# Designs tried in a protein design run: designed miniproteins, single chains. Part 4

Each design is a single chain, and the fold is of that chain. pLDDT is the mean over its residues in the fold that is shown.

## One batch from the design tools (miniprotein)

Design m114
Fold by ESMFold2-Fast:
Structure m114 (fold): chain A 54 residues (1-54)
Amino acid sequence: DEKKKELRKQHDEELRELSKRFSEQPPTRENTQKLLQEIAKINEQLEQQLKELE
């Protein structure tokens, strides 16, 4: 239970950090695609970690 809450909290923090980094970079198509790919990877990692805890 606590581990799941901590994983979600870390996930939210990582997404916020990505948002901040994106704001500092020029909004090019490549940078936007990289951001979306990193978000997808973070989401997939969270799902896998949650499944492993189950």
Scores: mean pLDDT 77

Design m115
Fold by ESMFold2-Fast:
Structure m115 (fold): chain A 71 residues (1-71)
Amino acid sequence: MPSEKEIEGEELLSFARMYIWLGEKYAEQGKLEEARELYEKAVKLAEEAIKLGVEEAKEVLEEAKKKLEEL
């Protein structure tokens, strides 16, 4: 059974992925500032998920950072 911290980390990872997706949609609409804010939120959430032991969050962190560099 996942620990309470692992469940919290998976929730943060889920939100990080959601913010990356939403940021991409905003960037497609030319809303680059809003997209940047969403990717920055995804970075912070992925970093917190890593601290809680969610290894998959490392890949999400790198994806969010790459999206920020592309803006």
Scores: mean pLDDT 82

Design m116
Fold by ESMFold2-Fast:
Structure m116 (fold): chain A 78 residues (1-78)
Amino acid sequence: KIDELIEEGKKAEAQGDYEKAIELYTKAYELALKEGDLMSAIQALNNLSRVYAKMGDLEKAEKYYDEAVALAKEQLAA
Protein backbone atom coordinates (compact mmCIF):
# COMPACT_ATOMS: atom_id res chain seq x y z
CA LYS A 1 0.00 0.00 0.00
CA ILE A 2 1.04 3.66 -0.51
CA ASP A 3 1.60 4.28 3.23
CA GLU A 4 3.90 1.24 3.47
CA LEU A 5 5.97 2.43 0.48
CA ILE A 6 6.37 5.89 2.06
CA GLU A 7 7.37 4.42 5.46
CA GLU A 8 9.89 2.05 3.82
CA GLY A 9 11.23 5.03 1.84
CA LYS A 10 11.65 7.07 5.03
CA LYS A 11 13.54 4.15 6.62
CA ALA A 12 15.87 3.89 3.61
CA GLU A 13 16.40 7.68 3.66
CA ALA A 14 17.23 7.62 7.40
CA GLN A 15 19.84 4.91 6.71
CA GLY A 16 21.41 7.02 3.91
CA ASP A 17 20.19 4.66 1.17
CA TYR A 18 18.99 7.46 -1.10
CA GLU A 19 18.69 5.25 -4.21
CA LYS A 20 16.28 2.91 -2.42
CA ALA A 21 14.37 5.86 -0.94
CA ILE A 22 13.93 7.32 -4.46
CA GLU A 23 12.67 3.95 -5.79
CA LEU A 24 10.14 3.59 -2.94
CA TYR A 25 8.91 7.21 -3.09
CA THR A 26 8.58 6.97 -6.89
CA LYS A 27 6.47 3.79 -6.55
CA ALA A 28 4.34 5.55 -3.91
CA TYR A 29 3.86 8.52 -6.25
CA GLU A 30 2.87 6.33 -9.23
CA LEU A 31 0.42 4.31 -7.13
CA ALA A 32 -1.05 7.48 -5.59
CA LEU A 33 -1.70 8.94 -9.06
CA LYS A 34 -3.32 5.67 -10.21
CA GLU A 35 -5.61 5.66 -7.14
CA GLY A 36 -6.39 9.41 -7.37
CA ASP A 37 -4.80 10.01 -3.96
CA LEU A 38 -3.48 13.55 -4.47
CA MET A 39 -2.44 13.97 -0.81
CA SER A 40 -0.14 10.91 -0.96
CA ALA A 41 1.15 12.01 -4.39
CA ILE A 42 2.10 15.43 -2.92
CA GLN A 43 3.76 13.72 0.07
CA ALA A 44 5.79 11.42 -2.22
CA LEU A 45 6.91 14.39 -4.38
CA ASN A 46 8.00 16.33 -1.26
CA ASN A 47 9.98 13.29 -0.09
CA LEU A 48 11.63 12.93 -3.54
CA SER A 49 12.55 16.64 -3.49
CA ARG A 50 14.13 16.30 -0.03
CA VAL A 51 16.17 13.19 -0.97
CA TYR A 52 17.51 14.81 -4.16
CA ALA A 53 18.47 17.92 -2.13
CA LYS A 54 20.37 15.68 0.35
CA MET A 55 22.19 14.13 -2.62
CA GLY A 56 23.14 17.62 -3.91
CA ASP A 57 20.91 17.31 -7.00
CA LEU A 58 19.29 20.71 -6.58
CA GLU A 59 17.80 20.73 -10.10
CA LYS A 60 15.77 17.56 -9.43
CA ALA A 61 14.95 18.75 -5.89
CA GLU A 62 13.46 21.95 -7.35
CA LYS A 63 11.58 20.01 -10.07
CA TYR A 64 9.82 17.72 -7.59
CA TYR A 65 9.12 20.58 -5.17
CA ASP A 66 7.50 22.59 -7.99
CA GLU A 67 5.38 19.55 -8.98
CA ALA A 68 4.25 19.13 -5.35
CA VAL A 69 3.29 22.83 -5.11
CA ALA A 70 1.36 22.62 -8.41
CA LEU A 71 -0.63 19.57 -7.21
CA ALA A 72 -1.31 21.21 -3.83
CA LYS A 73 -2.66 24.36 -5.55
CA GLU A 74 -4.87 22.22 -7.81
CA GLN A 75 -6.20 20.31 -4.77
CA LEU A 76 -6.99 23.54 -2.84
CA ALA A 77 -8.63 25.28 -5.85
CA ALA A 78 -11.39 22.61 -6.04
Scores: mean pLDDT 85

Design m117
Fold by ESMFold2-Fast:
Structure m117 (fold): chain A 66 residues (1-66)
Amino acid sequence: SRALELVRQHYEAIVREIAREAGVSVETVRRIARLARQGKSQREIAEEVGVSVETARFVLEKLREA
């Protein structure tokens, strides 16, 4: 539906902004979000994605604000 499309567009805009601020790719932000939904710790997410724990934490905090 149009409403779901607008929600997806809004989420994609947020993901792009988080990626820019964190200095990572949009796909990296999506991978962090996916692993967090699976219950992975910040350390496990950082190791799996190949970023610092600080970067993983920053991305997760920004996603929670959205």
Scores: mean pLDDT 81

Design m118
Fold by ESMFold2-Fast:
Structure m118 (fold): chain A 67 residues (1-67)
Amino acid sequence: PLPSDAEVRATLLIMLGYIYMKTGDYESAVEYFKKALETAKKGKASENLIKAAEEALKEAEEKLEAA
């Protein structure tokens, strides 16, 4: 079975967020993780993916606050 459109889209947005995290662009990382979380919630993606997006967003926001 293929993942839902929301699962695929949210996963790609999380990947983009982590690329920005790796480059130290925490502002962009926060934006992409917020988009991922919204996409996952609106599309009723898996609870695991929603949680992953929430945890990634929290990490990015903590890094941004510390910068």
Scores: mean pLDDT 82

Design m119
Fold by ESMFold2-Fast:
Structure m119 (fold): chain A 112 residues (1-112)
Amino acid sequence: DLAARAREALRAVERLIAGEVSAEDLLALGKRLHEAGDTESALLLYAAALVREATPEIEAALRALAEGDQARQDFVRVALAAARGPDADEAARRAFLETLRDQLRGLLAKHA
């Protein structure tokens, strides 16, 4: 159920913004959603995890989902800039997390 997966992903990003869950929790959820066939929600969860804590494992997972897809590769570049770019600060990272939350709300609306 794509709507149920999008709702779970949305809740996870909201909880990350609230400081209630870790980047590792979002990485683990993203892997489960990708295995279930929800690549869109997984991509947004990996991007949220990356912005919270930029680890090589999270970056590799995000890049792997973008292989062969130019739009996803462009999204990965934007996520990396938000996480560790020259203008990356706490406010920019928060704004990007809020953008990911809004994208997940859109996915939920599309699949509900």
Scores: mean pLDDT 84

Design m120
Fold by ESMFold2-Fast:
Structure m120 (fold): chain A 75 residues (1-75)
Amino acid sequence: VQAVQALGKIGDERAVEPLIKALEKDESEDVRFAAALALGEIGDERAVEALKKAIEKDSSEDVRNAAKMALSKIK
């Protein structure tokens, strides 16, 4: 399904890539947690693979739980 308005929402496309990088690479668990939640709020399917990796590999239970919640919102 093509949703041009949803994909062109203010800053969302620019935010998705930095948030994925923060989730995968940031040393701070608080930053990774915030990135996972923000990706869930945006609901962009491009985040699905990064969220799945976080669920499997992140050392923080809080980050894994946030990634699971975010993935549930995206479906």
Scores: mean pLDDT 74

Design m121
Fold by ESMFold2-Fast:
Structure m121 (fold): chain A 66 residues (1-66)
Amino acid sequence: EEFKKKADEYYKKGLEALKSGNYIEAVRYFVEAAKYYRQSGDIEKAKEFYEKALEASRKLFEKNKA
């Protein structure tokens, strides 16, 4: 119960970070959300949030290109 609530909280923070273009924070928040979903037993959502973190990391990499 508490793990899902924390996962949802970090998910919302990750979305806000993406919306503001703060890809570093988006990666951090999606990783935390994935950890809490995994602890709640929702392995499928944990995988989805790990993928969201990878996507945000890719955008960060693209922004840092010359």
Scores: mean pLDDT 79

Design m122
Fold by ESMFold2-Fast:
Structure m122 (fold): chain A 60 residues (1-60)
Amino acid sequence: MKAEELIKKGEEAAAQGKYDEAVAAYEEAAKLYEEAGDKEGALEAEINAGLVRIQKAVSA
């Protein structure tokens, strides 16, 4: 699975209110970007995971 596919999965899960699935997808994408040496991609994925965690907290 490519990191970009996991980013899309995270976006779709977040749009559906499936925040735990969205966080898991973004965290997996961040790991794949880091393994590929793409530090910018990894950072963006981590930021998106953090934003979803905040959204879950304020939407509960």
Scores: mean pLDDT 81

Design m123
Fold by ESMFold2-Fast:
Structure m123 (fold): chain A 86 residues (1-86)
Amino acid sequence: SLLERLEEALRRAQELLLELADIYEKQGKYDLAALLRARAASLPAMFEKVKAAYEAGKMTEEQLRELIELLEEENKQLEKLIEELK
């Protein structure tokens, strides 16, 4: 389902943001690491909000698909950045 795909995209984003935060923390970039950890912690609430909007008919299937595709693309960019920093 689209909601399962959304959950997976957000779970992957959380993993990548925490990995990137660990890398930046090792580089002494503590404030940037803290911001990335805060972003990762916010993602479950984002899932619940999007799910509620979709189930209430306030978000179309097309809009949900577009959001998922944007998140999946952002995840690819995060993966690329992490590999370049290793």
Scores: mean pLDDT 91

Design m124
Fold by ESMFold2-Fast:
Structure m124 (fold): chain A 68 residues (1-68)
Amino acid sequence: SEKEKQIEALTKGIIEGLELIIRGVDAAAKRNGAAPLDPEEQARLKKTLEESKKKIEEEMKKDMEKIE
């Protein structure tokens, strides 16, 4: 259905955005001449973003199941 397509597109957009942030945090800081984050803080931030991605994915899956 149209609603399922819209939810899938939104979910993909959110996941892609989070993956870009996770992978691009250090690279973006370096490109802008900022000092990189402390290695421990980098790991913590990336872990938090990965967990947020998984949480969003699970919530969107539940929403899709309700529309079926």
Scores: mean pLDDT 69

Design m125
Fold by ESMFold2-Fast:
Structure m125 (fold): chain A 69 residues (1-69)
Amino acid sequence: EREEVAEALRETAERLREKFDPTLLTATAILAASLDDPEMNELVLKAIKAAEAGDLEKAAEYLERAAEV
């Protein structure tokens, strides 16, 4: 359900601000992909790239935007 995915995206964003958790980020990305929403998926991909670059704040912002789609 979209609301469950949005909640997971917000929770993952909050946790990323504290520390990098690649397992949680990957699990959340898989959940987002299940909705087949291209805008949400594009934002999640941007979040993953930002996190891989070490910009956890930017990654969290992208996940928060994805939750609002």
Scores: mean pLDDT 80

Design m126
Fold by ESMFold2-Fast:
Structure m126 (fold): chain A 63 residues (1-63)
Amino acid sequence: SAAEEARMRRSIAGAEAALATGDRVVLLAALKELEEMLKQATDPELRARIEEVIARIRAALAE
């Protein structure tokens, strides 16, 4: 649904903002949320963006 896609895009934007702060607790929460969203996302552009942000969070957490 459009509302669900809008919510997903908002969560992605929140995760990108979290990456800028480097807050480990916020990053771990964002990672869990994005991984669950990826299981439900059907739009290929949205899926690619979620996967990109997940990879960036995982890289940040490896520090």
Scores: mean pLDDT 82

Design m127
Fold by ESMFold2-Fast:
Structure m127 (fold): chain A 58 residues (1-58)
Amino acid sequence: LVEDARKSIEAAEKALAEGDYVAALTAAGHARRLAEQAGDEELKERAEKLMKEALSGI
């Protein structure tokens, strides 16, 4: 779960760098869900920040 959340965060960061805000939002949302299931508040906050950045680009 933690490793899967990190991979989804990396995917979201890559999508943001490429300007693909829809893909970034999807990946960040998936990362948030995985982080929540893992009980990792740091990863959850990081995923939520990425979701907010992706939404700002849409």
Scores: mean pLDDT 80

Design m128
Fold by ESMFold2-Fast:
Structure m128 (fold): chain A 61 residues (1-61)
Amino acid sequence: LLEEADRLVEEGEEALEAGDSERAIELYRKALDLYEEADPKDTERIAEIIGRILRAVAEGL
């Protein structure tokens, strides 16, 4: 499960590098959902992903 979430984060980074901030946000949101379903929750990683989403939104402005 977490391996899939990590893969989605990597794809999101690739999308941002390609200039596709909308796709990056979608991928990061999917990864965030998977991390939030994990038990125990990695709150540091969740905060990191939220930060990545905020950055992608800013890049898309």
Scores: mean pLDDT 78

Design m129
Fold by ESMFold2-Fast:
Structure m129 (fold): chain A 72 residues (1-72)
Amino acid sequence: MVKELLEEARKKAIEAAKALKAGDTELAEKLAKEAEKLAEEAVKEAEKLGEEAKKEAIRRIQEAVAEAAKAY
């Protein structure tokens, strides 16, 4: 389900930002890669549902990236 993939990606991105802020660059890199993979899967699944769903998925990913950047 696209919503669950996006939520998991957002959670991983925020955790990556927090790890980076704490100086744990290895953990931050691993979590960032996991978030990227989940986001790619969410966009791919959203494409099957239509253009509007894909746009919403991309928008939610951008919001998650902004939230993670603010946490750092």
Scores: mean pLDDT 78

Design m130
Fold by ESMFold2-Fast:
Structure m130 (fold): chain A 90 residues (1-90)
Amino acid sequence: VEELLKKAEEYLKEAEELIRRGLEAVAAGDLEEARRLFEEALEKAKKAKEAAEKALPLAEGEKLEKAKELVERAELLIKGIEYYLAKLAA
């Protein structure tokens, strides 16, 4: 359980950093680099969600609440990244 929660947190941190870099690329007008970074961020966010979801049936108490929080955070990041990718495709 602890390993899955740590993996989910690591993937979320990586996704957030990739989103930050993607937004910097958008600001610089490098839309190709922005797409690449957001696609990588999406993969990391999906891996975070998968790890947190795998922790749910194995977790109790504080760890269960943490797993639920990480799933919700990953879902919000996925939606945000998909929104940015859709805007870049338009």
Scores: mean pLDDT 87

Design m131
Fold by ESMFold2-Fast:
Structure m131 (fold): chain A 69 residues (1-69)
Amino acid sequence: SSLEKVLEKAEELFREGKDVEGLALKAQAYVNEKKYDKAIEVAEEATKLDPSMEYLLKNIKSMKKILAS
């Protein structure tokens, strides 16, 4: 499926040392599958490596809250 292919691409990015880019890609893939808890977990890892990624984490958390309303 599309998710599996995106996760394979993220793994390639990790092997290239592009950890933040790979984690951001995984987070977006989980959002597309509406797996917000997994997307948040991955976005938190990205934010630990690069604090500028906090906007992505905040956006995913907001999406989850809106769907619970």
Scores: mean pLDDT 82

Design m132
Fold by ESMFold2-Fast:
Structure m132 (fold): chain A 59 residues (1-59)
Amino acid sequence: MSFPEVENARKLSDEEIESDPELKALENEVIRAVIEDDLAAAQAAAKRLDERAKEILSK
């Protein structure tokens, strides 16, 4: 992840991101938004990704 809003997601390993269906779906949304050149959608998806990562890290 290269967005500044995904600090918590960067604490997770790639395998941990791949193993959580919500994180994987949000990661795919960020990638799709970037491909579509939709910065607002990419930032929104990145924030949701970071929130989900924070929830997992609190386990």
Scores: mean pLDDT 73

Design m133
Fold by ESMFold2-Fast:
Structure m133 (fold): chain A 92 residues (1-92)
Amino acid sequence: SERLRRAAERAREALAAAGGSLEVEIEGDRLRIVISGLTLHQLIATALTLIGLGFEGKEVEVEIEGDTIRAVVGGLSEEEQVALLEELASLG
């Protein structure tokens, strides 16, 4: 999807501007994301967002190492994938 691709590009740009980085792979209803260079506040906010998706019934796998989050989120609609990427962009 063009909208989904654009949301991913914007999230990468925003995180780069904030001194971090974002890698995104889209596999159907699954997003595989790697975010690095996070402040403690950004790390906590991102982890809580991902955990919240798990409580809402999404498939969520999260690994945290230092300033880096690796996550796989499944069961997302395209609108939900865009919303998650837009939320990640707000960290910048």
Scores: mean pLDDT 83

Design m134
Fold by ESMFold2-Fast:
Structure m134 (fold): chain A 100 residues (1-100)
Amino acid sequence: MSVEELLKKAAEKFREAAEIARQSGRTEDAEGYENLAKKVEELTKETDPEERLIQIDALIIYAATGIAVLKDSTDPAEQKIRKLLEEALNLLVEAAEKIR
């Protein structure tokens, strides 16, 4: 997959997480995940590889933090969100490796 395809898939995972959060009444979490999706989509238009890498690395930290917060959750909605964040993290890491 191209870097652009990996970033688009990562944005989709953040949007799916936002929708689950919204449906479960977690409005602030939903807004957070939607903002992450928007930032990832903006990166598909970034032409500077160094700037792209810096922003992807920041998004990786945000996704990893979200996963850590949800690690021991028994809530089914939070478990689904965690899996989507893990999938987004893996896609962002693969995108970063292709730029390096």
Scores: mean pLDDT 85

Design m135
Fold by ESMFold2-Fast:
Structure m135 (fold): chain A 71 residues (1-71)
Amino acid sequence: MSTKERSEKYRRELAERVGKELGLEPETVLRLIQERDYKTLGELAGVSPAEVRELVEREEARLVRQHIAES
């Protein structure tokens, strides 16, 4: 699997999980996570930037474990 393909799959899964928790579209979440714009994500979801960062970190850890197992 190419680096681009792995990164895209990972980001989409992360954005999908975070978006589900925040009630936001995965595409919007993906863009804002990529920009590390947790303030805007928090404003859109009605939560603090710290809560957004914690959610991202938690889901990222889960996906990293899955990715390592797949590798």
Scores: mean pLDDT 76

Design m136
Fold by ESMFold2-Fast:
Structure m136 (fold): chain A 104 residues (1-104)
Amino acid sequence: MGSIGQASVTAPASATSATITLENTGEHTVTVFITVDGEQVATVTIAAGESATVKVDVAGGATITIIATSESPAPNSVKVTVTFSDGTVTEKTVELVPVADLPA
């Protein structure tokens, strides 16, 4: 693994599911791990410039964490759009930073 980034979203109280759209805006393949309240519910590999959509079941108030990794140490970004079953939409950007740039 050469780079990593993370973002989190909290599900609204009325939400029972989330549709997560992931857009790899960088030049390197990214592997994305999706967790709900710390449990891994999905993993997806997205090539440079490609998009993927994942549907997950959530309880209201649950924390969805999106962890993106790349084998390349080059900076990368993944645009995340989370559409909840109640109609709430949240956008995040996961910025991947080189593992070598993390504090020792």
Scores: mean pLDDT 82

Design m137
Fold by ESMFold2-Fast:
Structure m137 (fold): chain A 65 residues (1-65)
Amino acid sequence: MADEEFEEGSRAYEAGDYESAIEHFRKAAEIYETEGDPKDLKSIVKLIAAKLHVIGAEIDIELKK
């Protein structure tokens, strides 16, 4: 489920595994977006959070190159 992907991404990010974090956050974002749930504020917030976390983790990976 998208919630589990987001949680897995958060754990990977905490462990410094930004590549794994990006994979999980992207998957969570895709699931939230595919559900097309614009009426559910929680889903919208999670989609935005997942997209922002992907960007943050991508920046961290680029900085480590």
Scores: mean pLDDT 74

Design m138
Fold by ESMFold2-Fast:
Structure m138 (fold): chain A 58 residues (1-58)
Amino acid sequence: MEVFEDAKKLAELALKGRASREAVEISITLYLKDKYGLSIEEARELARQAVEEVEKKR
């Protein structure tokens, strides 16, 4: 899924900074909603899963 790969890339970059996991999830949710036209609920779920997968790799 291109949407999910984009979300993981953003999560990886954002988590390398000073942002908290919660802030990263919110930022990615808004980005996916705006870029792909997803509902807030759909974007939030994808953002959460992307952050979880990135955290597992760390």
Scores: mean pLDDT 78

Design m139
Fold by ESMFold2-Fast:
Structure m139 (fold): chain A 74 residues (1-74)
Amino acid sequence: SSAEQLVEDARNGVRLSRGVAESDTEEGYKLATQLAKWSKEKAEELKKVDEEMSKKLEEYRKEAEKIAEESKKK
């Protein structure tokens, strides 16, 4: 489903953001911040239609926010 694809995109985005943050803290911060915003928007869109996938997107949003915060502290 399209909702499952959004969750997969978020999961891949978390992996990419974490890997980039290890070598380039500023770029990692930007990617993680963009991913967190996107995941939040998609989770809200899905909340009424697909609660399970919305919750998964919310989990990846929180992970992206952690990557961004860790990148800021370095």
Scores: mean pLDDT 84

Design m140
Fold by ESMFold2-Fast:
Structure m140 (fold): chain A 71 residues (1-71)
Amino acid sequence: SEIEKLLEELRELLRKGGASEEEIERVINAIKNKDGEAAERELVRLYLQGKISVEQANEAGRISREILELL
């Protein structure tokens, strides 16, 4: 499905940046729960901890919003 493809794209983007599997799963679970604010907070946390770049944070936010619109 399109949602599964976007979720995997998001996981790979965050993993490439250096996020742990636990941190990735927190973002994914927030999205699956339709909690866009929680998803955004987790992405901001990853950025502030230096685990993703500003470009990766912006792209992850875009993918997250696209998934939320499809749910």
Scores: mean pLDDT 88

Design m141
Fold by ESMFold2-Fast:
Formats: sequence, C-alpha cells, structure tokens
Structure m141 (fold): chain A 68 residues (1-68)
Amino acid sequence: MSPEEIIAGAQRALEIDPRFAEAYVALGEAYYELGDLEKAREAYRKALELSPGFARAREGLERVEKEL
C-alpha cells in the first residue's frame, strides 16, 4: 500500500477508536516515508501517550528525532 493509503486507513481506524495506538504508529511510519518528519514525530508521540510501552513507537520517534 502507498503511504497515502496507509494514512487514510489509519485515520478511518481512529474515527472508530481514537485510542488505537497502532493506528498512530502506522501514521508515523507513513509520514516518515513521505519525508514529513514533523507529522511523523507527532504521530509517534500520540502512540506513546496512549501506550508508553509501545517499543515500535519509541523506536520510530527516536529515528525521526535523529533526522530533525
């Protein structure tokens, strides 16, 4: 799937469950692929707010912050 398709799917999932941390990780990964590092960072931070132990979100945030 394209990053744009992933973003659309994740946004739809969040309309159903606004606390779905996995959808925020998908948004972070998709924005990172598009080079939108600021949006990727915000998405990963939201995932960690919802699930502080979410290793994939923490690793994604660290990766994005190295490039900012």
Scores: mean pLDDT 82

Design m142
Fold by ESMFold2-Fast:
Structure m142 (fold): chain A 72 residues (1-72)
Amino acid sequence: MAEERAREALAEAEALAAAATGRAGLGAGVGLGLGLIEAGVIKVAGGSDEEIAEAYERGLRLARENAAAGLA
């Protein structure tokens, strides 16, 4: 279900942001924040639950990429 996918992606992004420190933590937090903003905009615009889930999944991907870049 799209809502469960969104919830899993959000929870993983939050865990990444909480676990990472310094620049990696900031990068993970930015990815999470952007995913939340995009999902909120889609929701207000009348987007589907699947589009909202995809926005959270993009936020999680950004959080992972930014955390990895901060650790490199």
Scores: mean pLDDT 72

Design m143
Fold by ESMFold2-Fast:
Structure m143 (fold): chain A 97 residues (1-97)
Amino acid sequence: GALEEELRRLARELIEIAKEILKKAEELEIINKAIAAILRVIGALFDLDRGAPLREVAEELLRVADMLIEIAKKLGDKELLKRAEEARERARALLAR
């Protein structure tokens, strides 16, 4: 359905943000958190494919967006921060449906 496809698009964007963080990150703490974010998105997509409630998937993607916001702030990367904040608002909008 439309909501499922929007969740998949949001998941792909969160992975792309985390990948861009990994290209720039030199600190192990930031690298580990970005990898953890990717694994959590993969887990959410696995749950979605197994018929988990769409709300639970959206809530997990929102938590990952919050994680990426904190990482982007630590990096001082304003563009990645903006993308992560936009992803958070997308997750919130999906939860409001």
Scores: mean pLDDT 90

Design m144
Fold by ESMFold2-Fast:
Structure m144 (fold): chain A 51 residues (1-51)
Amino acid sequence: SVEDAINYAKQLLEDGYSVEEAVDAARRWGEANGLTKEEIEKAVEYAKKLG
């Protein structure tokens, strides 16, 4: 889900990864887990705001 992608990005940021790494990871996770383009965009925007 979009929430799972957001939580994954949040965890990476809390672990000290960069915003760009968290964004890339959220996008790759979303694609691998069957999220739509729109859902991936939402997760990416959220990840950018968390940094």
Scores: mean pLDDT 81

Design m145
Fold by ESMFold2-Fast:
Structure m145 (fold): chain A 64 residues (1-64)
Amino acid sequence: VEELVERARRLGEELIQAYLDGDEEKTRELEEELSEVIRKLAEIDPEKAREVMRELGEKFLQAQ
């Protein structure tokens, strides 16, 4: 669980950065990877998956 949470947070931060950089290809790749990690996390701990997604959403809004 911890490894998936850490990976999801890292991928989310990289995704936000790629989005801000306008790198559409990297953004898409990171979206796919993040979705896979979140899906795996949700199978093990749905509440933790929701928490991580909420945290990433807040970071995205802050970054604009």
Scores: mean pLDDT 79

Design m147
Fold by ESMFold2-Fast:
Structure m147 (fold): chain A 61 residues (1-61)
Amino acid sequence: SVAELARIAFEDPDRERRIQAVRELYEKADPSVARAVLRYIAEHDPDPEVRELARQLLEKA
């Protein structure tokens, strides 16, 4: 579910799982939900590379 992907993207300790969840959310979620999740990740993810990925995807959403 989109909600489960968002939970993984926000809370999973594994960086690679968060990246996969972010990419799947971008492809499968409603654009309004995708934008909200990407905005949160871009500001709050502990990994600067994951934040940069979210910013790049947000520009396309």
Scores: mean pLDDT 83

Design m148
Fold by ESMFold2-Fast:
Structure m148 (fold): chain A 57 residues (1-57)
Amino acid sequence: KGLEELRKEVVEYQRELIEKLLKEGKISEEDAKELLELVDDFTGESFKKRAEILKKS
C-alpha cells in the first residue's frame, strides 16, 4: 500500500477504536470527542495533543 492509503486506514481504525472504547467505558466522552477531532490531523501539534489526552485517560 502507498503511504496515503495506509494513513487513511489508520484514521478509520482510530475512529472505530475510539468509538468502541467510549462504548466500553474505557475512555471519557469528552476525551473521545477530542481524539475524534484530531484523528484526521497528522501535524506534530495534533500528535502532541492526542498524546496528552491519552496520558490523561
Scores: mean pLDDT 71

Design m149
Fold by ESMFold2-Fast:
Structure m149 (fold): chain A 64 residues (1-64)
Amino acid sequence: MEEEKRYEELLKKAEQALLDAGLDPSTAREVAEKIVRSALLNGFSDEEILRAAELAGRTLVEKA
């Protein structure tokens, strides 16, 4: 399928998960991009990528 469309879809979902966790929009975007790019290079599934974004959001908010 279209890998570019998959990337954009995952990026939007990861960014939203980070925003829902309480991160600033600029930070959420940067973290989401890093997570999605890294996980796709590692061959992670969509579910695994979204789980990683949720975990990252929780970790960053708990440190505040």
Scores: mean pLDDT 79

Design m150
Fold by ESMFold2-Fast:
Structure m150 (fold): chain A 66 residues (1-66)
Amino acid sequence: TTVERVARHDLQRHAGLSDEEIEELFAMARAGASVEEIAERLVREFGLSREDALGLAHGIVAAVES
């Protein structure tokens, strides 16, 4: 979907994530992970600020809920 494409692009461009890392985050969201759980992973594994991580996590969850 267009929403998924935008979310993937944002993760790659703003967080520097690989395609494999992006697929893992999307898999978490499809398995029912919350925005907060995905954001915590982005902070812990990729060193993002909480604010940036929450924005990206919202995009991921919105994409899988579409």
Scores: mean pLDDT 82

Design m151
Fold by ESMFold2-Fast:
Structure m151 (fold): chain A 59 residues (1-59)
Amino acid sequence: SLSPVAKEAGEITKKVKAGDFSEELKERIKQVREEAERLGDTVGLVSAKIAEKLYKEKE
């Protein structure tokens, strides 16, 4: 199963795809990426980077 960090990153990706480009979501992306890096969660880190890329491409 997915880690909590990977699940949160997936939920953020869904929100970005649905058109949510809020500053709140931007901060959540940053926090999830930082948490994944601290935990060494490779799946969470990849998922967070995907969310970050999609947010930047649509902003």
Scores: mean pLDDT 80

Design m152
Fold by ESMFold2-Fast:
Structure m152 (fold): chain A 56 residues (1-56)
Amino acid sequence: EREKKLEEREKLLEEELEELVKQGVSKKDVEAIKEAIREGKETEEAREAAKRLEER
């Protein structure tokens, strides 16, 4: 049950990351976020990083 929420958040992040790439964010930054997710870091931390890249 808890695991399903994490999986949904990961899918939302993938969608947001695709939008960031289309906005011109470097793939290098996107890869850093993906690596954080892979290492088992919290999704919230990964989302925060994505917002920073989007603003910049």
Scores: mean pLDDT 65

